# Designs tried in a protein design run: designed miniproteins, single chains, continued (2). Part 88

Each design is a single chain, and the fold is of that chain. pLDDT is the mean over its residues in the fold that is shown.

## One batch from the design tools (miniprotein)

Design m7036
Fold by ESMFold2-Fast:
Structure m7036 (fold): chain A 95 residues (1-95)
Amino acid sequence: GSEIERQKKLLEKLKELFQKAIEESQGLTQDEFVELLKKLIEETLKEIKDEEIREELKKIGDNLLKVAKKMSTQTILDLLEAQSELLEQALKLLE
């Protein structure tokens, strides 16, 4: 149904965002990594037409940016990799 489709879209966009952050993070300083995350979040939000999905993703993105400003880039990347695996498992349960 529409609720399952909405949840699937949110999880798919989050997984794409996290994967891009991991792939594009190589050789960046912490400040450059924070700017990359900000850009990827803004680009992902522009692709979403559903207001509720955009609001939830913006909330997650804002929290991610706050944490990324206070923690090492490597710690954030390790967390994003773990979360990407969890998101992949969740997506496999949705049809």
Scores: mean pLDDT 84

Design m7037
Fold by ESMFold2-Fast:
Structure m7037 (fold): chain A 90 residues (1-90)
Amino acid sequence: SLEEEVKKLLEEMKKLSPEEMAEAAYKFINEKMNELAPKLTEDELQELQREVKELLDKFLEKAEKGDKEGAIEYTKEALELILEKKKEVE
């Protein structure tokens, strides 16, 4: 399930460098957003992209400061938004 994939990603991120965390988080989020995009209106997709980007910007700031725990929490929040939107459209 997507929930299981999210948990696995968050656990893997604990073992990664800040650069590897960014690569893993952005790749996973982009893949899930692309899967969800055909199910959303343009307005819904733009709003979700905006909210996810704000959280990823905060993630990057935390990762750059060496706050690994804070970075993981923002990744979790971004993925929870994607999970909620998926539940609404399925």
Scores: mean pLDDT 83

Design m7038
Fold by ESMFold2-Fast:
Structure m7038 (fold): chain A 97 residues (1-97)
Amino acid sequence: SYPLISEKNGLLLVEFDASSEEAVEAAIEAVRNAKVPVLALVNKADTPGAQEAAERVREAAREAGVDAEVVEYSGSTGANLDAAQARVEAALARAAA
């Protein structure tokens, strides 16, 4: 899947496939250059390397001084999907307040 990067109400939403190194690198670049808080959604959390991809994004945010929340989920298995959706809703509500 393609990395999806969008900004809404002062929140940068980054959604990427953890099995794609190109998508992980694009997500890291988006986070490093963020001027607003970031919510990063890591898809395919059930694949090898997904936890490492999520940690790479968290580290990039720490290095850049960016406020970032990183949530792992799997669209194919449904793992953590409800929690990921709840985090998106909470982050958008917080940004709108």
Scores: mean pLDDT 76

Design m7039
Fold by ESMFold2-Fast:
Structure m7039 (fold): chain A 94 residues (1-94)
Amino acid sequence: MTIEESIAILLAFLEKNRDKKEIPMSEIEEVISQLNPEIAEEFRELLKKVVPPGSKSVTMEQLDTVVAELVRKLLEEKKIDIDEVQKHLKKIYS
C-alpha cells in the first residue's frame, strides 16, 4: 500500500464519519491496521498528542487535527502526491 492510498483511506474515513460527534477507538484502530506501516505509526504518534491516554473514542475535531497535521508533514517532506491521493479517493467512492 502506498502513502497516497493510506491518506485516501483516512480522508474517506473522515468523510464517512463527518456527521458523528465521536468515533470508537476500535474503529480508529481498524482503519490504522489498513494503512501503510509508516503512515500507521505516524498517525498513532499524532493521535497520542491530541487524544488523552485511555480514551475509548476520538472526536471528529481531534481526527481532523491529526489528519491535517499528517498531510502537512508529508507535503513538507515531499513524501506525498496529492493528485495520486485524489485518484485513490475516486476509486473508493466508485
Scores: mean pLDDT 83

Design m7040
Fold by ESMFold2-Fast:
Structure m7040 (fold): chain A 111 residues (1-111)
Amino acid sequence: TDELEEAQKEILEAARKGDVERLREAIKKALEIVKKEKNPESFLNLARTLHEAAMIAFRQGNLEMLEVAEEGLEELLKLAKELKMPKEVILEIEIILGMVLIMRGVLKLIG
């Protein structure tokens, strides 16, 4: 939907600017839209957007922003399980979350 597309753009702009608070607010709004829509496509689109935000945070060395994206993915995964999304959707979110956990470990290791 247009509403979700705007929320996804806001997530990516917040990530590019290193604005942790703006990112947190944008993710919260996107999660509410996905919860309202309750369709597999919205879950996958948000998961992929959060993955891109996490990659931006990782490239910037911004651990706090990476942790905010991780939290968003954890909430999305919980919601996907509660709403009984297809196994393929749940698996993609779990894979993305696993990649973000590795990125966090790398940032903590290198300082």
Scores: mean pLDDT 90

Design m7041
Fold by ESMFold2-Fast:
Structure m7041 (fold): chain A 71 residues (1-71)
Amino acid sequence: SLEEEAYEHGYELAKKLLAQGYSVEEVRETVLRDAARKAEELAAQGAPPSDVRAVLEAYIRGAEEAIREAE
């Protein structure tokens, strides 16, 4: 699903950035920026607001899981 793909993307992005030595704050900022860009793309494609929100929340959840595992 779009949510499963978003979760995995957020997780892998955060994991990659942490491995590259970025701080948790920088990782969170980068994830939020990437998630916002993806939300804009989905909205432009006509996705309903509920789907856009679900994808955003899944991206953030995936990233936070990677951060939690690194702490």
Scores: mean pLDDT 85

Design m7042
Fold by ESMFold2-Fast:
Formats: sequence, structure tokens, C-alpha cells
Structure m7042 (fold): chain A 85 residues (1-85)
Amino acid sequence: MVEEAKEYFEKAAKALEAGNVEEALKYEEKGIELVRKLIEEGRIAEAYEALAAGYEAVSKMPSLSEEEKAKFAAMAEQYRALAEA
């Protein structure tokens, strides 16, 4: 589930970078659904880990500004810290 959510967020970022917005939204929705299931099962640390991977994938998109990349990278680090707490 965590690995699948991470894979969906990576596929979403890649699809968005390729200009396929519809496919990107579909993969993002699947990733979010898995994160929601983790939260509902009380697997909060794993949910944060999956969210961190999602923000990290977005932070690596070439189309973003350096400021936007830094912002999303910081969000990824924040969620990783929450997953380890």
C-alpha cells in the first residue's frame, strides 16, 4: 500500500511533466485514496511516508521554479520527520 501510493505519485508527476494532465490527476487520485486508507487503518506514519514521497516527486519536476522546488522539497522533509516521530 505505501509502495503503491509512492508509485502512483511518481507516475502522476511524470505524467504531468509530459503534459498529460488527465492521466496525472488519475494517478494522484489513486495515490490519495491509498493514503486515506492508511489513515483510516491508523497507519499514520506510513501515510506521512507516502505523502513525503509525493512531495519529493513534485519537487523534481523540471517545469517548476527553483522556489517551488525548494518549497515542495521542504514539505517532503517535514512529512518524513512526522513519519519518524
Scores: mean pLDDT 81

Design m7043
Fold by ESMFold2-Fast:
Structure m7043 (fold): chain A 60 residues (1-60)
Amino acid sequence: MDAEVVPVDETAAAAWARYRDRGRRLVLEFADGSAYVLAGGAELPAELADRRVRAVWIFP
């Protein structure tokens, strides 16, 4: 049950477009240290789109 952790420095919209289909569950870790959990392939909430992401956690 090892998560793949991908360091990034981009908007949540850009990160989600690249990684959303890579796992069953993903976590967007924001630059401020907060996190948001999404199901793979789900739509990103519009209010998160412009937030800076520092890492994407990918769970199978």
Scores: mean pLDDT 85

Design m7044
Fold by ESMFold2-Fast:
Structure m7044 (fold): chain A 51 residues (1-51)
Amino acid sequence: SEERAFAQDLVDAGLISFPQANALALSLKDKGLEVSSAEAVLRQHYADKAA
């Protein structure tokens, strides 16, 4: 699923742990949160951290 792929990307980037990724994927799916919106915020945070 898109939620699972997004959560895995965050684990691969070192931003969250695997248990946190599983909880995040379930939360996004259960609440109907738009993954693209959450991804944009986290991508911005990652970019700021890299600067």
Scores: mean pLDDT 67

Design m7045
Fold by ESMFold2-Fast:
Structure m7045 (fold): chain A 85 residues (1-85)
Amino acid sequence: SEELKEKIERMKKELEQIEKLLNTDVDAYIDAFLEKSKAELEKRLADGKLTPEQYQRLMDALEEGAAITRELLQRKKEEIKKILS
């Protein structure tokens, strides 16, 4: 009884996350994330917490990671839309 209730509650939370993803502009979301993250790295470079070489490598990794995340979120959104059609 309790195990079934916990499983149902978890499934409801997962459905809420799916609904949020379907209503999310993935491009706008990732672009906002990149802007914020780049500003943070620029500040760390200015504060002497990063070398120029470390800064460049982290920027490259950030842009690559953002591109991968964009593709994954877009594919997941499309797959969910197909299931609901």
Scores: mean pLDDT 83

Design m7046
Fold by ESMFold2-Fast:
Structure m7046 (fold): chain A 70 residues (1-70)
Amino acid sequence: SDEIRALQAMLRALGYYSGKVDGVFDAELKEAVKRFQAANGLEVDGVPDEATVKALQRKAGMAVDGKLVG
């Protein structure tokens, strides 16, 4: 999934994910999402919801719209 690749790329750029950018949502990516959520005061569920995506976009210096473009 191109949306999952975008998520992997952002988490990798911010230092939370060291795995492959392969578009697969695996356990390592879920743990990276959880670590990011914990570091940013979000609910730690491992789900890249709109609040999580907006926080990622803010940290990456991107436009904040809560959408992953694939």
Scores: mean pLDDT 79

Design m7047
Fold by ESMFold2-Fast:
Structure m7047 (fold): chain A 68 residues (1-68)
Amino acid sequence: MEKLIVSVFEGPDSTYLMVYNENTKKISFRPAESSPVYKEIAEKVKENGTLEVEVEDGKVIKITPIKK
């Protein structure tokens, strides 16, 4: 199981997911257009703000909005 903090970085032509992996302490950028799952997560981030996403066996099992 991995915990990811996901926010949106909007480029001029496309939206990117900015993914912070809490286990590795690394940030990566993923094009939202690269998969249906990434597109869905990007839309949820746009609506709810930064999300905590839990992943197990390559599947999203929980999504929680991070509120200020």
Scores: mean pLDDT 77

Design m7048
Fold by ESMFold2-Fast:
Structure m7048 (fold): chain A 87 residues (1-87)
Amino acid sequence: RREAEERILRLVREARRRAEGLPPEARRAVLDYARAVEEAVRRGDFRTAAEVARSGARVARELSDSPEAEEVARLFEEAARLAEEAA
């Protein structure tokens, strides 16, 4: 469980770093979803973390048609998968 938390937080931190390359609207959305995932994980709510991370991936692709957005979406999808396994 702690290992899952650490891995998810690392993926979300990477998503935030890569979000700096996104348009302002997409960047704000990614940062908001990243914060929500971090909060859910820290409270032990892995089910919510998985749902929020999946939504973050979808929104990143929706707001930006770029390789950077696809990489951010992939990081959120991996975070969601890990959260589902930890739930």
Scores: mean pLDDT 85

Design m7049
Fold by ESMFold2-Fast:
Parts: sequence; C-alpha cells; structure tokens
Structure m7049 (fold): chain A 81 residues (1-81)
Amino acid sequence: MLEEVGATNVQEAVGPDGTRYIAAQAEDVEETAERAKEALEKEGWTVRQVRRHGDGVTIVASKGDEVLVISIGAKPLSVRM
C-alpha cells in the first residue's frame, strides 16, 4: 500500500494493545498521505483521524476491530513502540 503510493523506508510494528503502527518516508508527504487515505478507504478501512505535525502527517484508521496508525514524514521517522 504505502510503497505503491510513493512511500519509502516503510517500518511496521504492533503495540501491546494490538494497534498496528506503520512509519514511512515520502518525497511529497501531503500527496502521499492523500493517496494513502484513498487506498485505505478503497480497501475498506475507515479513516478516523488525520493529524498534521511539523515533519509529517499521521493517519488513524480502523477496520472491524483492527486499528492502524500510519505516520508519513519527509525524513526517516523514528518509530518507538
């Protein structure tokens, strides 16, 4: 998904509560975030939140009982789980 929309350095982890976390880098953060939202919605995910921060965008989505958090930045992101 994220690599298909131009994201690089994709990192994945699962938190203690079962939430899935994906961190990625993109050349165009906003364009990649919009493509990621469209891809999620096409695959049956419901986008719950979109948060902007200084170096990127974080998207929170759900599908059934699963929660997915995607962080997209212009630089390599530090993922801490």
Scores: mean pLDDT 72

Design m7050
Fold by ESMFold2-Fast:
Structure m7050 (fold): chain A 72 residues (1-72)
Amino acid sequence: METVEELRRLIEELSKALKEDAPVKKLKELIRKARETIDKLRKQDLSFDQQILVGVAELVVAVAELVIKKLS
């Protein structure tokens, strides 16, 4: 079962990768892992703070997906 802390770490790594203009392959892998973790967390009974973190993670992933689409 995925934890909120694992999602936080993935989003921090994705944000750093975006800031440092990491290769598209690395961005795609981080997006895939983040989406899988978000989907698993959505099946859990989450606190309000945890729901906010998942919402922020969704926004970061959406921005990363738009960046990749523009690079393609």
Scores: mean pLDDT 80

Design m7051
Fold by ESMFold2-Fast:
Structure m7051 (fold): chain A 82 residues (1-82)
Amino acid sequence: KEIQEWVDRLTPEQIAAARQALASLPPDVVEEARKLMKELLEQGKSVSEISDAVGEFLVAKGYTPKQARLAVGGLLIELAEE
């Protein structure tokens, strides 16, 4: 899977940082981001396209680009694991 290939390239430290960033978000924001990510995945979007779209969504919600990138990483890791 494309998402699994992306996850397989991450260090343990990168995985921990991504999981921590996702865990720090409010549950309602996480659920909205998760729904958007699943919708884009169903549409056949690439990992890059999904990451950009969900990242932009989080930045629009007031998160920094760094926080958005890490949280998107956490969601992608979650999808690779179910």
Scores: mean pLDDT 81

Design m7052
Fold by ESMFold2-Fast:
Structure m7052 (fold): chain A 74 residues (1-74)
Amino acid sequence: MTEEAAMLTVAGQLLLAHGDYEGAAGSFKRALELDPNDKYALEVLKTALQKLADRGDENSAKELKIVEEKLKKL
């Protein structure tokens, strides 16, 4: 993991803890742009996207499916 990817994952975790699921998902997506195979970043992104999808966000539901398929290959 790059240091920048690690920092984005930490930032996303702090946002997730504060209930900012939109911000958390954004930070985790940026971390995955730097390290696409980070299993931990994929798992926490899945959590954030699932909470957004539960609120009726159709785009987050579609992204959740993509993240779940990627996790199956790791």
Scores: mean pLDDT 82

Design m7053
Fold by ESMFold2-Fast:
Structure m7053 (fold): chain A 102 residues (1-102)
Amino acid sequence: MPARIEVSVEPKKVTIKVGETADVRVTVRNLSPHDLDVVVAADLPEGLEMAEPARSVTVPHGGEATATLRLKGTKPGKYTVRVTAIASDGARAEADVEVEVK
């Protein structure tokens, strides 16, 4: 299926302590013939919170844009965070980040 956008995350795995934050760089690539506004959202399990709010980014035609998600550990455990990019034209892409809180 032809993708209109792609999303990737770096790092794919982070380890933090309770009360610490980790920055996850989210890169959105626009494969469509038009500039797109993209909302980057994260589904957080219990034990994680977002230290900064989710961001909208403008991704130029054939280009890419980067958003940073700052995650905070609140409870020890191993978690998978799903990052979803939703474009103004309805295109969607997802990537997962593994977060270990000690």
Scores: mean pLDDT 80

Design m7054
Fold by ESMFold2-Fast:
Structure m7054 (fold): chain A 86 residues (1-86)
Amino acid sequence: SESFSLEGTLTLTEPVELRIPSAASGELTASAEVAGDTVTLSVTADESAVLLSEEVAATLPPGTYAVRLEGSRVGNVLTATLTLTR
């Protein structure tokens, strides 16, 4: 098992759609939450997950975002949370 944490800055010059995946097979759970100027994306996925589709969860307007990524991997299971704050 391992854990990771990254912080940074992301500058968008045009609107970007955030999409959440769904799986045809394997384990995948993904969600997006929008609260004011903060968007939080959460994912739990197994190596066996096969993508079926993507749905637009949110649209990020142009701007500069503070980025925080936190996650862990246990065996073949990845859990991660990405937070974007304008």
Scores: mean pLDDT 79

Design m7055
Fold by ESMFold2-Fast:
Structure m7055 (fold): chain A 89 residues (1-89)
Amino acid sequence: NPEELARRKEALAELGLDPSLAKAEDDAEATVAILDAIGSRGGYALTPEERAELIAALKARDAEKAREIFNRRLPEAEAHRERLAAEAA
């Protein structure tokens, strides 16, 4: 569903991730790749509970919820975004 794909790309962009990681909702590998990318940014993997919560937020197309979960899991994510913004200026 292209509308669902577009909403997932939007949620990924708000998390500061590459929106091209978003794929069809029925593609389980794409979902796992997104979670692995999030974990890699923090240098660690998500727990099964955190993965389930983030998947649910992405499926609900709730970008704010997904952003909250990402920031909660990676407490340094905000500092990292600030550093990237300063470098881009």
Scores: mean pLDDT 59

Design m7056
Fold by ESMFold2-Fast:
Structure m7056 (fold): chain A 63 residues (1-63)
Amino acid sequence: SSEIESLKKDIREHFSDEDVELGEKFLNNNPNPSHPGVRELRRLIADGRYDDAVEFLRTMTSL
């Protein structure tokens, strides 16, 4: 979806290369933009809370 692709673009622009791979892996496994985890990731990124977004992704991908 265009929403997932926009999130991937924001991740590529603001995250380190390692964290980009983590974010893209999460979004590939969760392609529904209405998923609570995707919505939370979007909120953190929209707020410029990139470190919190990365920590959130690490928590979600370890589960």
Scores: mean pLDDT 83

Design m7057
Fold by ESMFold2-Fast:
Structure m7057 (fold): chain A 72 residues (1-72)
Amino acid sequence: ENLLEKGLEYYRKGVETGDIRALHEAAKLFEKAGQYDLAAEAYRTIAEVLKKRGFEEAAEQYQKRADELKAK
């Protein structure tokens, strides 16, 4: 119902725990809510988590998605 509120809950959990699934759900909810800056932040956070774990190619894909959303 409240997409932004639900997205913020998932984002907080994902940032605190490194849960990529939670961050990805937050990004989707933010996009549906029209909150492209918040969606970009969620994808950027996923990219950083993946990069630290050695998944460079996946990290680059999420970073590119974040950059696209920030530019609209």
Scores: mean pLDDT 84

Design m7058
Fold by ESMFold2-Fast:
Structure m7058 (fold): chain A 60 residues (1-60)
Amino acid sequence: LPEPAATVTLTFPADTSPEKIAEAVRQAEEDARARGLEVVDRFTVTHPDGSTTVTLALRA
């Protein structure tokens, strides 16, 4: 796999609504596109404490 040019990691506490998570991810993807980067992968992990981490892999 080619190495990503950058990664963005967003972490949300257990009480975060799905709507807020979706909005934050959308904003991060728009910010990446504004910088000339493409989102090549997305990983979502739910942790044992109920928190959610979304990682975006970005490439120029």
Scores: mean pLDDT 78

Design m7059
Fold by ESMFold2-Fast:
Structure m7059 (fold): chain A 112 residues (1-112)
Amino acid sequence: SEKLKEDAELYQLMADRSRRSFERLAKETERRAEEKLREDPELGERIRENLEQAKANVDTAETGTAEDAIAAGKENDKLAEELPEEEELARLTLLTASSYNSLLAEYLRLKA
């Protein structure tokens, strides 16, 4: 179907843009975590660990099925919720990883 092909191409484009956004935000969040480690070591460590786990979840989504990508996205949502509301940059980064995983899952479903 031409529409399914067009929808797949759109989801791929959206996923690619979200992936680049995640990469940019992840670098900023790494800097934030280093700064936070000096002021609040426990929170800085949680930000670093949650970001590392989110990167692992993105890798799982990229090498697996659409179902793996959905599961990875849900885990990234949980990682964001574990951080205080004041850590807006870190939470946004983790939610961006979740959005990427969801867009990738839709692309993978449409390509199957």
Scores: mean pLDDT 89

Design m7060
Fold by ESMFold2-Fast:
Structure m7060 (fold): chain A 64 residues (1-64)
Amino acid sequence: SSSLLQRQQQEEQRRQEEIRRLEMQLGALDVALAVLKVVGASPEKIKEIEQRMRRVREELARLR
């Protein structure tokens, strides 16, 4: 039905938007990690960014 198609399209669009948002976050964290390594940031700061990246990857896996 038209109502079901509209809901499915909205759900798919929302999912795709969330995927794009998470991919952008992952890219930003990757850049941040590279910068932190170049400037000699503490191992604790590096580990925190790596943990955030892992969580974003897990969210992406759930959406796919």
Scores: mean pLDDT 84

Design m7061
Fold by ESMFold2-Fast:
Structure m7061 (fold): chain A 64 residues (1-64)
Amino acid sequence: AKPAEVKETVTAKTPAKDLKDTEIVLADGTTVKVTADSATGTVTIELGAQAQAAHDQALAVVNA
């Protein structure tokens, strides 16, 4: 895995039919893109170079 590029697919706690693409703005102004796949009930989180902090916050929002 490359530290400068983080992309993770996770099973969303939200029902697949209610999943939507979204963008999360973190407290430091970093934007994280979340792509929803309603067919599989998963979301793909694209973090770019923002790494760990953005990943943890994006997961918290997706699983809220």
Scores: mean pLDDT 60

Design m7062
Fold by ESMFold2-Fast:
Structure m7062 (fold): chain A 66 residues (1-66)
Amino acid sequence: SHHMMARRQRAQQLIEQGRQLAEQGDQASGGRLVQAGYALLGPELLPQGQAEAQQLIKEGEQRKKE
């Protein structure tokens, strides 16, 4: 129970830090942290983490082409 709650808290911190980095312009590092956070939550959430990371990277590439 405690280990699961600690892992969830760490995952939430990684996801939030990743989103913050993406907002600051580092979509690649942000996407990587978001993916790592979802990985800590469990294998069932890996596709969601990968999708969000890919979306953040894609948005960063679109910003560069503007």
Scores: mean pLDDT 79

Design m7063
Fold by ESMFold2-Fast:
Parts: sequence; C-alpha cells; structure tokens
Structure m7063 (fold): chain A 84 residues (1-84)
Amino acid sequence: SMLEEEVEKKKEELREELLKEIDELTKNASKEEIEELLEKFKEALKHYEEKLAAATSEEERLLAEAMVELAKELIKYLEEILKK
C-alpha cells in the first residue's frame, strides 16, 4: 500500500540520520553518557509500544510499528557500542 511505502521510506531516512548522529555523539562520550542515551531509547520504545497498543487507525498503527522497530534497532546498536 502507498501508506506502508511512505512510512517505510520515512523510517529508513530517519534510521540513517539517527545512526549518524549516534556515531558522532558517542565518538567522545563516556560509558555513563552512552548508558544514559540507551535508557532514553528504552523509554522511547516503551512510549511507542503504548502508542501501538492504543492505535485506532491503520495510519497510527503503521507509524507506531515503524517507530517501535526503529527504537529496537537503535537500542541494539547502542548495546553493541557498549560491548566494545
């Protein structure tokens, strides 16, 4: 559907921008600062999971699903940075 295509395209664009920003922010960040960033993304994930559960339209559902997926990807990315 056109709506699914639009949401996925915007998600991909936002993903690339956020990954670049995370790389720049974490370049000189302390472990504690990266852990704080990780907690913020975990809070964002919970927020979008709640929005997904409360979604009453196809548009709301697709947007919330996209944000949940993106938040999970960013959380994993930050967890991998913390392992190094």
Scores: mean pLDDT 84

Design m7064
Fold by ESMFold2-Fast:
Structure m7064 (fold): chain A 96 residues (1-96)
Amino acid sequence: MKGDEYAEKAAELLGKPDVKEQALGLTYAALAAAYGASPEAVARVEAAQAALAERLTEEELKELEELLKEASKVIESVKSPEEAIKAAEEAVKITE
């Protein structure tokens, strides 16, 4: 997938009510940025992140931050998008 496709998937997942899906959405947002999403795609992801933050309580934000921390560490250490996505999915499952 290209950066814009990652950004689209990120916006979709960030709109979901499940914290694990929201965490995966943030991982896709990081991949979109890393693989060169357009400014419009980046703006859409930023809007989705802002809308998510408005909906979440402080407790839910803390849970999401922990999941994102694990996923972000994996993204930083891999060089292929396929490996990054797979590792992020595994990290989200482990933190249940």
Scores: mean pLDDT 70

Design m7065
Fold by ESMFold2-Fast:
Formats: C-alpha cells, sequence, structure tokens
Structure m7065 (fold): chain A 63 residues (1-63)
C-alpha cells in the first residue's frame, strides 16, 4: 500500500540520520526499495513522487 511504502522511506531516513550503517549498505537498501516501488501496484503519480525522493536520498548518501 501507499502507506507501507511511505513508512519504508521514513524508516530509511531514520537509518541514514542514525549513522549506524555503512554508505554501501544504505545504497543497497535504497536501491532495493526503489525496485519495490517500481514494481508496486500504486498509482503512477505516487510512484514518481517516491522514486524522486529515493533518488534524492541516494545522491545525499553518495556525497
Amino acid sequence: SEEELRERIEALKKVIDSGAVTKEQLLEMLEKLLDIIRNSDVSPEFKEQLIAELKELIEKVKK
């Protein structure tokens, strides 16, 4: 559901802020979630919004 996908993104943001995992692990988690969103049955508009947010997080982690 849309709520579950949003919760997953918020959970990953919390993990990023905690600094408890490596950049490599964070990127792997973000890319896995990106694939889940791309293959989900949620609306195309919602998919585009979440994909944009995840791409922004990926760029932030890579810096």
Scores: mean pLDDT 81

Design m7066
Fold by ESMFold2-Fast:
Structure m7066 (fold): chain A 59 residues (1-59)
Amino acid sequence: MLDEFKKLTELPKDEAIKIIKERIAELEKKLTDPNLSPSELSETIRKLNLLKQFLKTLE
């Protein structure tokens, strides 16, 4: 996760914001899957929260 954020910081802000928003939408869709394991659910929520926090720092 942190290494992915580091790569995003090298992109223009507009490009990074677009990618982050797309990843957030993908993770939110994954959270609607009732067949997620507890481990997958926890990791998905963690990633979603980190991406949302990172997006706030860019906006």
Scores: mean pLDDT 76

Design m7067
Fold by ESMFold2-Fast:
Structure m7067 (fold): chain A 62 residues (1-62)
Amino acid sequence: TRDLLDEASRHIRLGDEALRRGDYESAATHYRTASDLFRQAGDDVTSDEMRRRSEEARRLAL
Protein backbone atom coordinates (compact mmCIF):
# COMPACT_ATOMS: atom_id res chain seq x y z
CA THR A 1 0.00 0.00 0.00
CA ARG A 2 2.85 2.44 0.78
CA ASP A 3 4.40 1.61 -2.61
CA LEU A 4 1.04 2.35 -4.28
CA LEU A 5 0.80 5.72 -2.50
CA ASP A 6 4.39 6.63 -3.46
CA GLU A 7 3.71 5.73 -7.11
CA ALA A 8 0.42 7.67 -7.05
CA SER A 9 2.21 10.75 -5.67
CA ARG A 10 4.80 10.48 -8.46
CA HIS A 11 2.01 10.47 -11.04
CA ILE A 12 0.44 13.58 -9.47
CA ARG A 13 3.78 15.40 -9.80
CA LEU A 14 4.16 14.25 -13.43
CA GLY A 15 0.58 15.32 -14.17
CA ASP A 16 1.16 18.77 -12.65
CA GLU A 17 4.33 19.16 -14.73
CA ALA A 18 2.52 18.08 -17.91
CA LEU A 19 -0.32 20.52 -17.16
CA ARG A 20 2.23 23.34 -16.70
CA ARG A 21 3.67 22.52 -20.15
CA GLY A 22 0.20 22.49 -21.74
CA ASP A 23 0.45 18.72 -22.34
CA TYR A 24 -3.16 18.06 -21.35
CA GLU A 25 -3.25 14.49 -22.72
CA SER A 26 -0.23 13.49 -20.62
CA ALA A 27 -1.65 15.29 -17.57
CA ALA A 28 -4.99 13.45 -17.91
CA THR A 29 -3.20 10.09 -18.18
CA HIS A 30 -1.05 10.73 -15.08
CA TYR A 31 -4.03 11.89 -12.97
CA ARG A 32 -6.04 8.86 -14.11
CA THR A 33 -3.19 6.53 -13.11
CA ALA A 34 -2.91 8.27 -9.73
CA SER A 35 -6.69 7.85 -9.25
CA ASP A 36 -6.45 4.09 -9.92
CA LEU A 37 -3.49 3.69 -7.55
CA PHE A 38 -5.20 5.60 -4.71
CA ARG A 39 -8.30 3.42 -5.15
CA GLN A 40 -6.17 0.27 -4.97
CA ALA A 41 -4.60 1.67 -1.77
CA GLY A 42 -8.08 2.25 -0.27
CA ASP A 43 -8.01 6.07 -0.48
CA ASP A 44 -11.30 6.61 -2.30
CA VAL A 45 -11.49 10.33 -1.50
CA THR A 46 -8.15 11.14 -3.14
CA SER A 47 -8.96 8.69 -5.96
CA ASP A 48 -12.16 10.63 -6.74
CA GLU A 49 -10.26 13.94 -6.65
CA MET A 50 -7.65 12.64 -9.11
CA ARG A 51 -10.39 11.30 -11.41
CA ARG A 52 -11.92 14.80 -11.52
CA ARG A 53 -8.50 16.33 -12.33
CA SER A 54 -8.01 13.79 -15.12
CA GLU A 55 -11.45 14.59 -16.59
CA GLU A 56 -10.75 18.34 -16.47
CA ALA A 57 -7.36 17.90 -18.16
CA ARG A 58 -9.00 15.74 -20.82
CA ARG A 59 -11.58 18.49 -21.47
CA LEU A 60 -8.75 21.03 -21.93
CA ALA A 61 -7.18 18.71 -24.54
CA LEU A 62 -10.36 18.87 -26.65
Scores: mean pLDDT 86

Design m7068
Fold by ESMFold2-Fast:
Structure m7068 (fold): chain A 97 residues (1-97)
Amino acid sequence: EWAEAVRRAALAIMDAAVYASNGDKEKAEKYIKEAEEWLERARQLGAPEDTVRLLENAIELAKKALEKVDTDPFEADVYATLAIIGASVALLAAERA
């Protein structure tokens, strides 16, 4: 079921964003990797293209949060928040599948 893979990816993105904003780079990178693996599984299982794009964008936002955390913590928090919003929308789509 692609919905479970989307749910797992979305939750991993939320964890990655929280850890990135808190400066826990090792955990943020771990959860980004988990999110990418679950997203690939969701794509293979036939998840809707719009849902896949939301997760891809949310992963990129989480990566930007991690990139900025040492140089601009405010910008990092903005990217982390946007990543959480994107993941939440994808999670809602999975619940309606």
Scores: mean pLDDT 88

Design m7069
Fold by ESMFold2-Fast:
Structure m7069 (fold): chain A 80 residues (1-80)
Amino acid sequence: SPLEAFLDRLIDATEKVIKNADKETAEKSLRVLEQAILSAYEKDKTVAERAIQRLEEIAKKYPKYRDLVEKAIENIRKKM
């Protein structure tokens, strides 16, 4: 689906930021991704849930900003 492909590209970009960038850039990237996932949830709940699962995998894989990624997941879940 075009929506799933779009989210996958955003998540890939966000993972690179989490791996390589400073904290401010990581926070900004996660904020953009939160909005994208929430918008996707209104159209396709399954696509949004898969995006959240990918964020959970990123949190597990990259300890440096794990707390930021986990907070982003919590923010998404609270607004669903």
Scores: mean pLDDT 88

Design m7070
Fold by ESMFold2-Fast:
Structure m7070 (fold): chain A 68 residues (1-68)
Amino acid sequence: METRLAGVIVGVTTPDGKKILAALDAPINSDGSVELTIETEGEDFEVEGEALNDYTGKRFKVKVKLVK
């Protein structure tokens, strides 16, 4: 069971050049790392992910993977 969540801001740029910001909760792995997978539907998106601090005040980087 994931005990803690990290607040993650993900920036996505659509093919139209529209920028979308999404705030997500991502589980913190037992190793303290955060991994987030974003699914897209056949489009070529630019995706960036940043991990916000949790209650400990630490910032850490998020790996973001697109499927399709």
Scores: mean pLDDT 54

Design m7071
Fold by ESMFold2-Fast:
Structure m7071 (fold): chain A 82 residues (1-82)
Amino acid sequence: SPQLLQILLGATLAVYEMKLYLLMTYSPDDKELQARTVREVEAEIARLRAQAASHLSPAQQAALDREIARLEDIIEKLRSQI
């Protein structure tokens, strides 16, 4: 269902947000791990956006876009440190 998909996509984004925060906190000197993790998260965001565009209403997409924006901010901050 679209409601279940929205929940699953949101949960996936929250997990990656936590993963990036933990990476920045506990592995600040591991530039290779940071670069690899950023690539993984960017690929996942692209997949999630495609699924949202195909299956979610505009209101559901707007909610997901806010969560994606938080992840993009973290990625940008992390890239500045790589």
Scores: mean pLDDT 82

